# Designed miniproteins, single chains, continued (2), part 93

Each design is a single chain, and the fold is of that chain. pLDDT is the mean over its residues in the fold that is shown.

## One batch from the design tools (miniprotein)

Design m7218
Fold by ESMFold2-Fast:
Structure m7218 (fold): chain A 88 residues (1-88)
Amino acid sequence: MYTVTEEERKAREEAYQRVLEEADKILKDLSPETREKIKAYIKELFDSLHLTPEEIERLAQAIIERLKKGEVDDFVKRYEELQERKKK
């Protein structure tokens, strides 16, 4: 059984909110549909992975850096792959 400390839960929530705020700034020129797909993929990463606070921070930093580099198409592709995996 997975036991989450208050500190781990807070770290995850803070990292997730920071990524969403940065994503909104970086992705402002994309269609609302594309932005929602990217944000949904980010949510799935934070919800599905059993990560330590340090790993959560590294994940958040990696996501923000990739979005800043314009690797947006990769995020959309990974969202589509996750949706297909959930169907089967």
Scores: mean pLDDT 74

Design m7219
Fold by ESMFold2-Fast:
Structure m7219 (fold): chain A 78 residues (1-78)
Amino acid sequence: MSEEQREQARRLLEQAREALERGDLDSAIEYLERAGELLGLPKGSIRRAVDALVAAGVSKEEAIERLIRALEDLVNGR
């Protein structure tokens, strides 16, 4: 993965977190999906993961927060 792709992913994750803080869950998912694609995840993986977590009883907000943390860790090599 290029450093440019990592920087773009970090910016998208920051935007996803800001959208989540505003309660704009749809925008948060859109930013996460774009970050996920840059990090090598198949298109739609984030939306499917959110839907699966919600179906399992996790709130949509908590599902998004978990995915933001997971992608932040991936970008930062954790």
Scores: mean pLDDT 85

Design m7220
Fold by ESMFold2-Fast:
Structure m7220 (fold): chain A 78 residues (1-78)
Amino acid sequence: SKEELKEIILEELKPVELDGSHENTAEMITDLLFSSHTLETLNPEAAFTIIKGVLLLAGMDEESAERVAKRIVEKIFS
């Protein structure tokens, strides 16, 4: 469900520092993945790009954003 997806993302964000709210960042990622049919029509690479982009916007550096995005994608698609 959308709520379960948000909880998975939020759990992965807990140990990282963001300029924005962890709750709002997790909600934005969840909404984009759900509304774009990412889990059905987009491959893991497209999901990774969306997640990484949101994390960069939330103030993470590129290396950290890439690492966290990879973990989230792996949890969602594996």
Scores: mean pLDDT 77

Design m7221
Fold by ESMFold2-Fast:
Structure m7221 (fold): chain A 114 residues (1-114)
Amino acid sequence: SEAEREKALEQLMAGLEALAEREGLDLMMVALAFVVSGTGDDSMIERVQALMADPSTTFADFMDALIAEAERQGRHIVAATLRELQADPSATPREFMERLLEAIRAEAAARGAA
């Protein structure tokens, strides 16, 4: 049901916030951008949940998994932006989120224009 989906999403968000506290704000911004922007399909949500369930997951492991999944889905703009963000540790959480959301929008626009 919609209520069960909302509850599951709320629990996922709480788990991502807990993981972000452990690993840093950048992980939360990446996960939130994928979950709340509607660009993540069910397989992406399941992958994020699996990574959250593993206490050994690092930010680098999480980024590598998201890049691989974006490439697999043909989201090349998103994948390229994630690689740039992974390589730039000086980016603030806000800049990280803004660049990722812009890449997600650009990917959607490119697919809509084709």
Scores: mean pLDDT 64

Design m7222
Fold by ESMFold2-Fast:
Structure m7222 (fold): chain A 80 residues (1-80)
Amino acid sequence: MVEEARRLGDQGVVLARQGQVTEAERLVAEAARLYALAGKPEEGLKLGELAANTLKMVQRDFEGAKRILEAAKKAVEEAL
């Protein structure tokens, strides 16, 4: 569970750096959900913030960053 969450999260951050918002949102949300199910909701939230900040700083996509962060928070809340 945690290993899968980390793998998906790492891929999501790479996609966010590349500006692939829709795919990054999908992977980050799934990773955040898996972290929450593993009893580590804070790790899921931190991943969402990392991916959102990466997209914002590298691509200057503020709306995409907000979307990723909101998706990660929702995934954590729905898993709990």
Scores: mean pLDDT 86

Design m7223
Fold by ESMFold2-Fast:
Structure m7223 (fold): chain A 87 residues (1-87)
Amino acid sequence: SVLDLDEDTINALADLVASSLWKAGINYRKASVNTVVTLLTDLGYKGSPVDKKLLAERILSVIKEMDLTQIAGADPAKGYVKLKELN
């Protein structure tokens, strides 16, 4: 369940999403839940629509606490591994 995911998993997925937003030139402070849901789908996450929304909300909570240096330097590698484990 998305609600049972540990903070290390959410932080790794937040780094993946942050890296993707940064590379796309999207303002991470203004990114919507729907933007992150679309991005998770494009990255291959196969969860239900409800799980995608809940995961996007948890990820955005972490991203909104990041500074510009953390966003620009976010490493997506661990996030890809965690996303595959969730499918």
Scores: mean pLDDT 85

Design m7224
Fold by ESMFold2-Fast:
Structure m7224 (fold): chain A 93 residues (1-93)
Amino acid sequence: AAEELEREVRELEREVGELARELGHTDAFESVKEAAARDSAAAETPVEAIALEAENYAALARGLAIAGDPETAKRAQAVAERAREVAERARAL
């Protein structure tokens, strides 16, 4: 349910933040985190808020995958895929 997806989004936030810090893109993470919070606040439903946050983190993770070395890119791609799945599951509710 929505509470499970919310916990998954918080874990994605942590993982994306760690990747951004490792790659020296902390400013990009802060900007996306702020955008995700604004999108969440403007959402009409809790599940829409979860989907929008997950979509924001998926987009950042995809960007980090392009900027990183092959090992970091693989980690970032995995995070992006999980974020996309969370967003799809939230929109299916």
Scores: mean pLDDT 82

Design m7225
Fold by ESMFold2-Fast:
Structure m7225 (fold): chain A 68 residues (1-68)
Amino acid sequence: SAEFLAEFRARLEAVAAAHADDPDAMLRAAQGVYQEAVARHPEEAEALEAVFREVVGRASRAITRRRA
């Protein structure tokens, strides 16, 4: 559902913000959120993967720019 995808995105963005200085911790936490979401809603797997790649990719680039 749209509500579930919005909550999933918000959880991933919160994880990225909480681990802004630790990309390894961010990736581990984000993977946990993703795996739990796919287990609950396997019918949304493709949409969940797209949101995961978007949010995690953006966060990873932001961390890299701050360290560079």
Scores: mean pLDDT 80

Design m7226
Fold by ESMFold2-Fast:
Formats: structure tokens, sequence, C-alpha cells
Structure m7226 (fold): chain A 61 residues (1-61)
């Protein structure tokens, strides 16, 4: 099943915030996205994508 446009946009915004070093903004975007998602699989994919992106951002710092 294809991810929702809302999920894709949220992941993009999170990655951009993490690249800027703004971890507080990235976490805020994640929280807002989780509250708007109606599909449990989308929520799980968002959490996994956030965890991966955050680990990569921290490894580069």
Amino acid sequence: MAPSDSLVEAIRRIVDALRAGDFDRADRIRQEAVSSLTDPSDAQLLQTSYDVARRHALARA
C-alpha cells in the first residue's frame, strides 16, 4: 500500500529539520504528523523513518 501524501510530506519536513540541526523542530513535526495520521501502518512507518533519520543526523554531528 502506498504511503499517504501527508506521511511523505511529514518525513520530508522532518529530514529537512534534522539536516538543519533543529532536533526540537523535527520532534514537533513528528508529533503533529502522528496526531493527523489515521492509518496505524503510516504511524509505524513515520516512527521508523524518524528513528533512522535521527540516527544518521546524530552520526554526522
Scores: mean pLDDT 76

Design m7227
Fold by ESMFold2-Fast:
Structure m7227 (fold): chain A 81 residues (1-81)
Amino acid sequence: SMAEREKMLREAKYTMYLMLVWAIFWYEETTGDTEKAQKELEELLKKMERTMSQEDVDAIKKQIPVIKDEVKKRHNELLKL
């Protein structure tokens, strides 16, 4: 149905943007380039506001501090292997 298609596209966009946030923080963690990471995150947030509902944008924004923390934890775990 059209409703099922819309739901799948919405979930795919949400997942894609979450993955891009993860990628930006992995870049920051592995390179130490905080300035470039902040710029990339700002541009990503602008793109999200143009392509997603405000509800989904707000949901991702709420997860940003959690993702940043998880990336640091996972990077530290990998360095111990």
Scores: mean pLDDT 88

Design m7228
Fold by ESMFold2-Fast:
Structure m7228 (fold): chain A 70 residues (1-70)
Amino acid sequence: MTRQITLRRRVPSDAELAALERAFGVRLRRRGRTVTITGSEDAVARAARALFYMDVLGLSLDDAIALALQ
């Protein structure tokens, strides 16, 4: 599955994107404010939630990952 998300408030660093790839087992590609997520349906949904928590709720990387894995 592939999903695109446009980030509105905060763009993750390359290190944060790498951490998200490891946590969820997805592939992430960033162009400007747009992140493309590739992986299984469940993994893509969790990674998308983590990005949403960071962007909209202002959560840290670690908190966003922990919440999205619940």
Scores: mean pLDDT 86

Design m7229
Fold by ESMFold2-Fast:
Order: C-alpha cells, then structure tokens, then sequence
Structure m7229 (fold): chain A 65 residues (1-65)
C-alpha cells in the first residue's frame, strides 16, 4: 500500500543520512595527514555504499507490495 511505501522510503532516507554523516566525519577526522586522508576517503566510500545498499533493499521490498 501507499503508506507502507512511504514508511520504507523514510527508513531508507534516515539510514542514508546517517551513513553520509558518518562518512563526512571520517574524512574530517583524517584530514591532517596525506595517508590518513586517503584511508579516511576509502572508509567514507564504504559508509556511503552501506546507505545505497539500504535503498536497494527498500526498492526490492516495494516491488513485493
């Protein structure tokens, strides 16, 4: 139903926002050194990837409705 779709999207949005914020915090924390900055960028990419995976799961659940 439409309400269930809205709930699934809200959950995915919240997770994406949280993972994006975590990624930015990692980049900021590691900004002081070249090697640390590169490592932090890799970790941030992984966090954003986790958020994307949650959006994919939400889409799959919507398709089952």
Amino acid sequence: TKKKIEELLKRAEKIMEEKSAEGLAIVRKNAGNRKSTALGAGQAIRKVGEGVDELIKARQEIKQL
Scores: mean pLDDT 73

Design m7230
Fold by ESMFold2-Fast:
Structure m7230 (fold): chain A 77 residues (1-77)
Amino acid sequence: MSDRAAEAIRRAIEKALELRRKGESLEDAAKAAAKILEEAGLEVLRVEVDEQKSTITIDVRLPDGTRVTLVIDLPAP
């Protein structure tokens, strides 16, 4: 993974956790995470929200064509 891709993933996770701590919805946290990934040049292929598990799933494509699935636990505050 490129340093840029790794940093973007880290920032996306941190932003999603920040928004959840502030009482934002899983959908808003997922949208913010996806935006950070897209602004960093990663292709966001899929975003799913699981309200029952308090989890978001984001599929991204790296510049080399590799697909990575991110599963992030975002518990309610």
Scores: mean pLDDT 82

Design m7231
Fold by ESMFold2-Fast:
Structure m7231 (fold): chain A 78 residues (1-78)
Amino acid sequence: MLELDPEELEEWAKKNQKTVDAALKILAEEKLKEAKENGQEVNEAVYETLALPVEVDEEARELVELIKKGHELIAAQL
């Protein structure tokens, strides 16, 4: 779970909803691929995210990279 300030995250997400949805779609595709390789089932929300009528753009890919980098930095502090 991302431990970002909820207020700032909500305001940014509302302003950049299309980019957030596209980034979630990228993450959902990666989760589905990983689950298939491990023989695991994913949550139905993953399929709902994949069905969003949003096209993946460069901004969404950059957001995914920032999320992954942030997660790695948090894990490294443990």
Scores: mean pLDDT 68

Design m7232
Fold by ESMFold2-Fast:
Structure m7232 (fold): chain A 68 residues (1-68)
Amino acid sequence: EEEEKLKEIEEAVKNLMEVKNVSQEMAELLKEALIEAKTLEEYHEIAYILANSKSVEEFKKKLEEMKK
């Protein structure tokens, strides 16, 4: 089950990099946030932030706020 969670995180990041041509730096931030998330709600929130972020700067700011 933990293995499945890690696989889902890797798959999601991989798909995002392929589809949205995300830079390695942004992918690192996304990966860190997803790994640190412990609940489905947090994963959903991270995905929502990513989808609604217009720039790397905004994405980083919102992720920092979640990280706390």
Scores: mean pLDDT 68

Design m7233
Fold by ESMFold2-Fast:
Structure m7233 (fold): chain A 114 residues (1-114)
Amino acid sequence: MVEELIEKAKELLEEAEKAFEEKKYREAAELALKAAEYALEAAELDPENEEAFELAIKALGLATLALLYLGSEKAEEIAKLIDEAREALEKKDYEKALELLRKAVEIAKEALKE
């Protein structure tokens, strides 16, 4: 259910924020990406759910910041996709926003494998 996916995304994002504060950047990035995946799954099921997109953007933003602290060169590419997704949301192009945010998640996952 969409509500359960949003709740899980919020819980994982809170854990990611705590890991980031403790300078556990890899753990923070992994938790934040998982939060973004649950939020995007909720957005796919309910494309007009603004909270799901806001959670995905916030989670991906934290993952990107954590990846920057890890020295990842992919962080700039991920940040650009997040900015393009935000622009799509302002235009209410939910399909384009979802596509861009999903691409950001995949690039971030590849960044964590190295």
Scores: mean pLDDT 87

Design m7234
Fold by ESMFold2-Fast:
Structure m7234 (fold): chain A 80 residues (1-80)
Amino acid sequence: LSREELEAIVREATEETLAETDLSPRVAELLRRLVEASLAEDEVARAEVGKEFGALSEADQEAAKAAVGRIQERVAAALA
């Protein structure tokens, strides 16, 4: 897989997961920012997004964690 193909798979998995879940707009925004920071290998941006996740309610933190797990499962399935 090329970098471009991998990035497309990760972005598709992210948007599909967000479309299937009733996440708050804030959580969806942070997940998109986390994905883009991770794809850019931007450690500073990842740390900033992580800090903002830590400021969310416990319910939003658990929802975000579950969504990240679903994105990871989709990416793994696409790469298998």
Scores: mean pLDDT 84

Design m7235
Fold by ESMFold2-Fast:
Structure m7235 (fold): chain A 73 residues (1-73)
Amino acid sequence: ARAAHRAVLEDAAAFLARNGIRASYRIGDRTVTLTADTSERRLELTLPVSEDVRRPVASFVSAAVIEQIAAEL
């Protein structure tokens, strides 16, 4: 599971970076954390390692990109 979580978080962080959003992730023993710094604020998502992270990460990425686009308008 940890390797699969790493792949999802790495892809998400790379996608955010390509959209001008500074992103980082951390994988702990019980939780995973994804952070995105938009022009307006810092967004953070923390999930238990026991949960499916794909959907929450996708929603978080969408929200961060929308906020970044709104900040540039």
Scores: mean pLDDT 80

Design m7236
Fold by ESMFold2-Fast:
Structure m7236 (fold): chain A 88 residues (1-88)
Amino acid sequence: MPISEEDQALLIATSALSLVEVETEEEEKELLEKLKKIVLELKKENPEASEEELLEKVLEKLVEEGLISEETLEEYKEKLEKAKENKK
């Protein structure tokens, strides 16, 4: 079932936020809004991209900003590949 772009961005942003250590609820809300905007921007640049591809790109930006480690991104990519193999 297709969901709205805003709902899709919220889901992806929430998934990315779960990998980031935040100290306060206000920081969590501000980061969630920032991540949501990043997802919407990436979707405009890559309108055919899947939710999985958009999440991967968001996580890459979080590594560049130092909010998550490159190891966390690699672990996510490995889990994603295993999930794709298990769907056959």
Scores: mean pLDDT 75

Design m7237
Fold by ESMFold2-Fast:
Structure m7237 (fold): chain A 81 residues (1-81)
Amino acid sequence: DEKEKKLEELREQILEYGRKLYELLESPELDVDAIMEALRKAIEALKELYKLEGNEEKYQKLLDIEKKYTAPLEEGLRKLS
């Protein structure tokens, strides 16, 4: 099943970028650009996952969260660096 295979691949991508994000956050010096890159890639994979599942509600909520919080998060992280 092509759809199920794509869903598994997206779940693996989310896990991998999530791990990278946590590893970057555990660093004594925060690489904000690397953190934001890993976050963007994890969110992109999650958006594709919700679209493939047909979960329009979760997809729209994720878009709203991304629009609302991405810039404040980046600003906050840069202040901590």
Scores: mean pLDDT 85

Design m7238
Fold by ESMFold2-Fast:
Structure m7238 (fold): chain A 76 residues (1-76)
Amino acid sequence: MKLYATEEELEEVVRYSHEVLERAKTLPPSKAAALLSGAVLWAMAQNIPLSPSSMGASVEEVKENAKKLNPNFELV
């Protein structure tokens, strides 16, 4: 199925990914892992495929990585 997201939603996911990555650095490993996993699930709920390796990346990098993770990803 096609996954549709707006440019605004993509920018919000990118912003949140930066905040999550910075917060994860200050947490114990188990809590950091839970936070990163939660961020991936939240991004998927926004129809934006996200991997742990794309956390803290630029808007353009997250967009290209989302297309690589799911070819059905489309910006509206």
Scores: mean pLDDT 81

Design m7239
Fold by ESMFold2-Fast:
Structure m7239 (fold): chain A 70 residues (1-70)
Amino acid sequence: SELVKYFEELATDWIKQIKLLVKNKVDEKDINEKIDELIKRFEELKKEYPETQPIVDKTKKELEQIKKEA
């Protein structure tokens, strides 16, 4: 699905941006707030487009891992 592919690319870009914030030593609180915001957005996307569930679950797992390692 083109929609699924679009959101895969979007998720990849956002994860890349979060990793860049970590690398640049941005405040942990700000990084965690951004991660929590992205997780909420992806869960909303999953409700609207159930076909995105695998992407959302994968992205959420990656974001939670970054948060744990920050």
Scores: mean pLDDT 80

Design m7240
Fold by ESMFold2-Fast:
Structure m7240 (fold): chain A 70 residues (1-70)
Amino acid sequence: ATTYHVIADAGDRAEEVARQVAKVPGVLSARTLGGGLVHVTASNQEAADKAEAAIRAAGGRVLSREEIVP
């Protein structure tokens, strides 16, 4: 199954952004990487799009999205 990996910069809000993104249906994981970075794994494109919207709504900035095909 294809997964989507999103990296975002949320600065001091990284833990709050990760918690909000984890509530998005189809998000498999949302975790902080340190340095204000958040890593999100989404199960499909719709979940990835909604995760990016949630990141921006919470004041974060999306840095990259990568599609991982097996």
Scores: mean pLDDT 85

Design m7241
Fold by ESMFold2-Fast:
Structure m7241 (fold): chain A 63 residues (1-63)
Amino acid sequence: HMSLSDEEIEEIAKKVGVSKETVRKAEAYLLINPELSDEQLAKILGVSVETVRKIKEAIEEKR
């Protein structure tokens, strides 16, 4: 699967405790720059590094 569905985005957002917009932004940035560090992505999204790791793990589980 190359991209997440709206339902998958909502599921991840609820599981991690972030907005759907945050998950969409995370996927978009990782698709363009898969080598982005967790720290860089956390700064872009305005969340903790641990939250970024949870989002990345949830996205990977859907692929």
Scores: mean pLDDT 79

Design m7242
Fold by ESMFold2-Fast:
Structure m7242 (fold): chain A 80 residues (1-80)
Amino acid sequence: SEAEALRQQGLELLRQGDLLSQQAVENRDDPELAIRLLEESRELSRRASELFRQAGDQQLAQGAEQGAESNDRQIEHLKA
């Protein structure tokens, strides 16, 4: 179904975002690179949240949104 395809796309974006967040942790001694990786992860989480919303999966959408907010907090911390 269209809803299932949207859920699968959202989950794939979250997997990609998780990889970028892991790379940001590995590169924490390079804050400019870590910030860029977290910004990309944040955008993937936001896109996933929208796809989950379109699929009618409010729990996955909320989880993805919270992931994006977590990335925002990490970015702010690295900029301080």
Scores: mean pLDDT 90

Design m7243
Fold by ESMFold2-Fast:
Structure m7243 (fold): chain A 75 residues (1-75)
Amino acid sequence: MTYTFSVTIHVDEGSLRAEFVSDEGVRTSFGDVPPGQSLTITLTLGDGERVRGPIFYNGEPTEVELDGREVRTVR
């Protein structure tokens, strides 16, 4: 089966660019978000699939991991 997962990120200063890359090189990206807004990223994962990748805020990455029904910061 597949799982749809959402991550919401609040932007409190500057623009946000979000990009996730799977271990298989599948890329999902979103454009700039103005300050004070929230960005919701939705990914669909298959059984046993995981997606890891940085979220870029003003060029600085925050590492996250999505595993079906779970979100973790991996730093």
Scores: mean pLDDT 52

Design m7244
Fold by ESMFold2-Fast:
Structure m7244 (fold): chain A 58 residues (1-58)
Amino acid sequence: ATTVVVTVEGSEEEREQVDRLARERLRDKAPTAENVVAATREAAAELGLRVSVETRVF
């Protein structure tokens, strides 16, 4: 199975805010892994936070 790990640098509260903003962005898009990564990156950028994305295959 393929798992995409997205790590947001910040406090727990900031990570929750990124998650909320990413979910709002995803309401207008199909819930694909690519869209989830893009929404998370955009949400983190809006808050000035850094994001790292790692793809793992099991």
Scores: mean pLDDT 74

Design m7245
Fold by ESMFold2-Fast:
Structure m7245 (fold): chain A 80 residues (1-80)
Amino acid sequence: SSAEKYVEELLEMIKKAIEQKDLKTVRALLERLKQFAEDNPEYAPYIIEKLEKFLKENELPEEVRKLIEELIEFLRKIAE
């Protein structure tokens, strides 16, 4: 679906920003992902799964890990 492609594109952009040590862009992209989930709460479980996989498959700076974990907790509240 176009929504799933959008989520995957945002995650790829987040990965690139992390590689570039651009924390400002990481925060902005995570906020876009959060806003997308608020506007499309049916995709919150999908986004949670993708974020949990991202945390598992990537070695991340502690600040980025915390931001993603906080987003997952927020998304769990809107999923159900």
Scores: mean pLDDT 87

Design m7246
Fold by ESMFold2-Fast:
Formats: sequence, structure tokens, C-alpha cells
Structure m7246 (fold): chain A 85 residues (1-85)
Amino acid sequence: EELKKKIEELESKAEEYRQQAIDHEANAGLARIKGVSAALGDPENAEELRAKYDALAASHDTQAQNLRSKADEYRKEAEKLKEEL
């Protein structure tokens, strides 16, 4: 019973981090789209706008990668405990 509860807590944490990673990946994609749109709407400042949104997208990508790593670690720990049932 206690082991089952620990597995559920680890799986819950893994899913929480996975969802956060998906949100950051979506925000990175949106930042890239906004960068393209902004550059097209303001060609004189296109390079500056692209750099701004590319930096935002890169920040979200880094956060997503870190969150996916955390999710994977919790998932592996949960799977290891399941094998001990």
C-alpha cells in the first residue's frame, strides 16, 4: 500500500513536469511564429524583432528540456518501484 502510494506520487510528479515541458514547448513555438509575424509587419526592425523572439523561444526550449529530464527521472524511479511489487 505504501509502495503503491509512492509510485503514484512519483508518476504524478513526472506528469506534472511533462505538462510544464509541453507548455514551454508550445510557448517556444508561439514565440517563433510571433517573431516571423512581427518581422513581416515591421521590415525595418525585422532583425531586432527576430532576435528578441528567437531569444524568448530559446529560453522556453531550455526550460522544456530541463523539465523533460526531471519528468524522465521521476518516471524511471516509479518504474523501478513497480518492478519491486
Scores: mean pLDDT 87

Design m7247
Fold by ESMFold2-Fast:
Structure m7247 (fold): chain A 66 residues (1-66)
Amino acid sequence: GSLKKVELKNVSLKEAAEKMYELSEEAVLIFKGKKYTIKNGVLVDENNRLVDLNEVGDFIIEVPVK
């Protein structure tokens, strides 16, 4: 399927995660080549580990389109 991409620049990982949740529960966050998803209301990495929400940088949010 196609992906809708949303680019966020110079924001915190917390702000990116909040935007991700607003867009879709199925959204994927990309930061520094790593993928993050929301599981049980918490942002986790590809290994289901918790992440530091205070990191700042550029993020891409990918939302699945049916």
Scores: mean pLDDT 79

Design m7248
Fold by ESMFold2-Fast:
Structure m7248 (fold): chain A 82 residues (1-82)
Amino acid sequence: ASEHLKIIEQVNKALNQIDDLLENKELSEEEREKLKKLKKEIESSFNILARGSVSRETALKAKQTLEKAIEDLKKLEEEIKK
């Protein structure tokens, strides 16, 4: 239960960060494309985890994809803020 809530908070924070970067900063087309790709990966992985009928293996893979996308977002945000 508590781990599920932490994932929801991490997803909401990441999606808000992407939206803020897309709206509030003048970005190159390459940076914008990378942010949109990360948004899609986060949304897709979270949708898999939100479905009650997926296998444990599918859920673990989706969680790993989500964690990687959030880490990639953090690196991209650091590059954009330079």
Scores: mean pLDDT 79

Design m7249
Fold by ESMFold2-Fast:
Structure m7249 (fold): chain A 71 residues (1-71)
Amino acid sequence: MSKEELLARFEAVLDENLALLKQLYPDHADALDRHAAQLKAYARTLSPEQLERLLAALERELEELRRALAA
C-alpha cells in the first residue's frame, strides 16, 4: 500500500474515532479537533511501516469504542 493510501485510511479512521469521542465529550470538541490535526501532521512524518502500525492500533481503538457505545 502506498503512503498516500495509508494516510487516507488513517485520516478516515481518525475522523470516525473523533466523531464518536465528540459524542462522549462534547465539551472537549475543540481540544479533540486540535489533537486530531496534530496526529494527522505527525502521521505524515512517519514511514509506511510506522504508519501501518499506528493505523492498526487506531482501528483497534475504534472497534473498542464502537462496542462500548453499543453497550
Scores: mean pLDDT 83

Design m7250
Fold by ESMFold2-Fast:
Structure m7250 (fold): chain A 65 residues (1-65)
Amino acid sequence: SLEELLLYAKEVIQDYAKEQGVTLSQEYIEKTSQAYAQYAQDLNLSKEQLKSAIVKDLKDLIADR
């Protein structure tokens, strides 16, 4: 469900940020998790595929900081 994907995306984002020692704004977490959940639902992605996409994008973002 979209609700499960949203909660999972939020958890993945928060866990990865914590592991990297990075603080993300609440606004960023909310908007980004919603976008990823919708993307995963539209493309019928598994939770594993969703996690891989999030981690890859955040790794690139953190490398630019």
Scores: mean pLDDT 82

Design m7251
Fold by ESMFold2-Fast:
Structure m7251 (fold): chain A 75 residues (1-75)
Amino acid sequence: SMLTPQSSKEELLAAVGRARHLAEVEGDVEGAQKLMKEVGKAIGKPEVGEEAVKLVEQGRPDEAARLLGRAILAQ
């Protein structure tokens, strides 16, 4: 399902966990980055999604997930 501004915190956190899994377990860096951008847009903070994408590119998907998780929980 596509993420939207109406997505629950549980759905958003699950998407962050999926993005981390894509990067760390499946080696799907592009899939992880795409999903992290979608999370950023869904929470109204596309800049946070872009920072998470850069962290994944740097080999830091755990920090990317933590950044997005904090932003989700701060809503």
Scores: mean pLDDT 86

Design m7252
Fold by ESMFold2-Fast:
Structure m7252 (fold): chain A 73 residues (1-73)
Amino acid sequence: SAEAEMQALLDEATARAREAIAAGDFAGLRQILRELSERLAEIARRHNLSEAEVEAIASPALRAIQAAYHAAL
């Protein structure tokens, strides 16, 4: 399903983002988030998901990444 495909991508991106944050690699973090946004948009387009549906799926992972980033500052 689209949800399962997005969740797998979000899990991978969250792990990579946490590693980048721990390393102080904020350029890498920006690249990971950019690639994540592009890949989520591609999945959404293929499965005809709305922006609201994508946000509902992605929101917990994006909040976790944001919390990790703020904790590292």
Scores: mean pLDDT 87

Design m7253
Fold by ESMFold2-Fast:
Formats: C-alpha cells, structure tokens, sequence
Structure m7253 (fold): chain A 74 residues (1-74)
C-alpha cells in the first residue's frame, strides 16, 4: 500500500508538471480502497488539488481498479 501511495503521488506530480489536471489509476484490494481515497483526498488538498471524480471497477473478487481525476484549485 505505501509503495502504491508513493507511486500515485509521483504520477500526480508528473502530470501536473504538464498541465492543470491529473488522473491516477491504481489496482487495490477492496478493503484498502476507502483508506486510500481518504489519504489521497487529504494529500490532494495539501498540494492545492481537488478530487473531481472517482471511478471504481471490479478487476476480480478481491481487487478494485480505482480511477481518480484531480484538478488544480483555481
């Protein structure tokens, strides 16, 4: 989970170097989805970003693909 969080944060930082929007896609165990989203929303706020949309897609019975769209706060 920690490695996944670091990877997601780095992806957001790299995308924002190119523009005002970022999309993070990550596969997580179902029981970690809610803690991850709470953490990501908090980190986004610290970075001057907001979560605009969240998509959840079942990959298998234990794993969910989480897609989060972020944008810079104007």
Amino acid sequence: ELVARIAALNAVKEALAQGDEATVTIDLPKHLVEPFLKWLKKEAERAGLRVTSVELEDVNPLIVRVTVHLEKIP
Scores: mean pLDDT 74

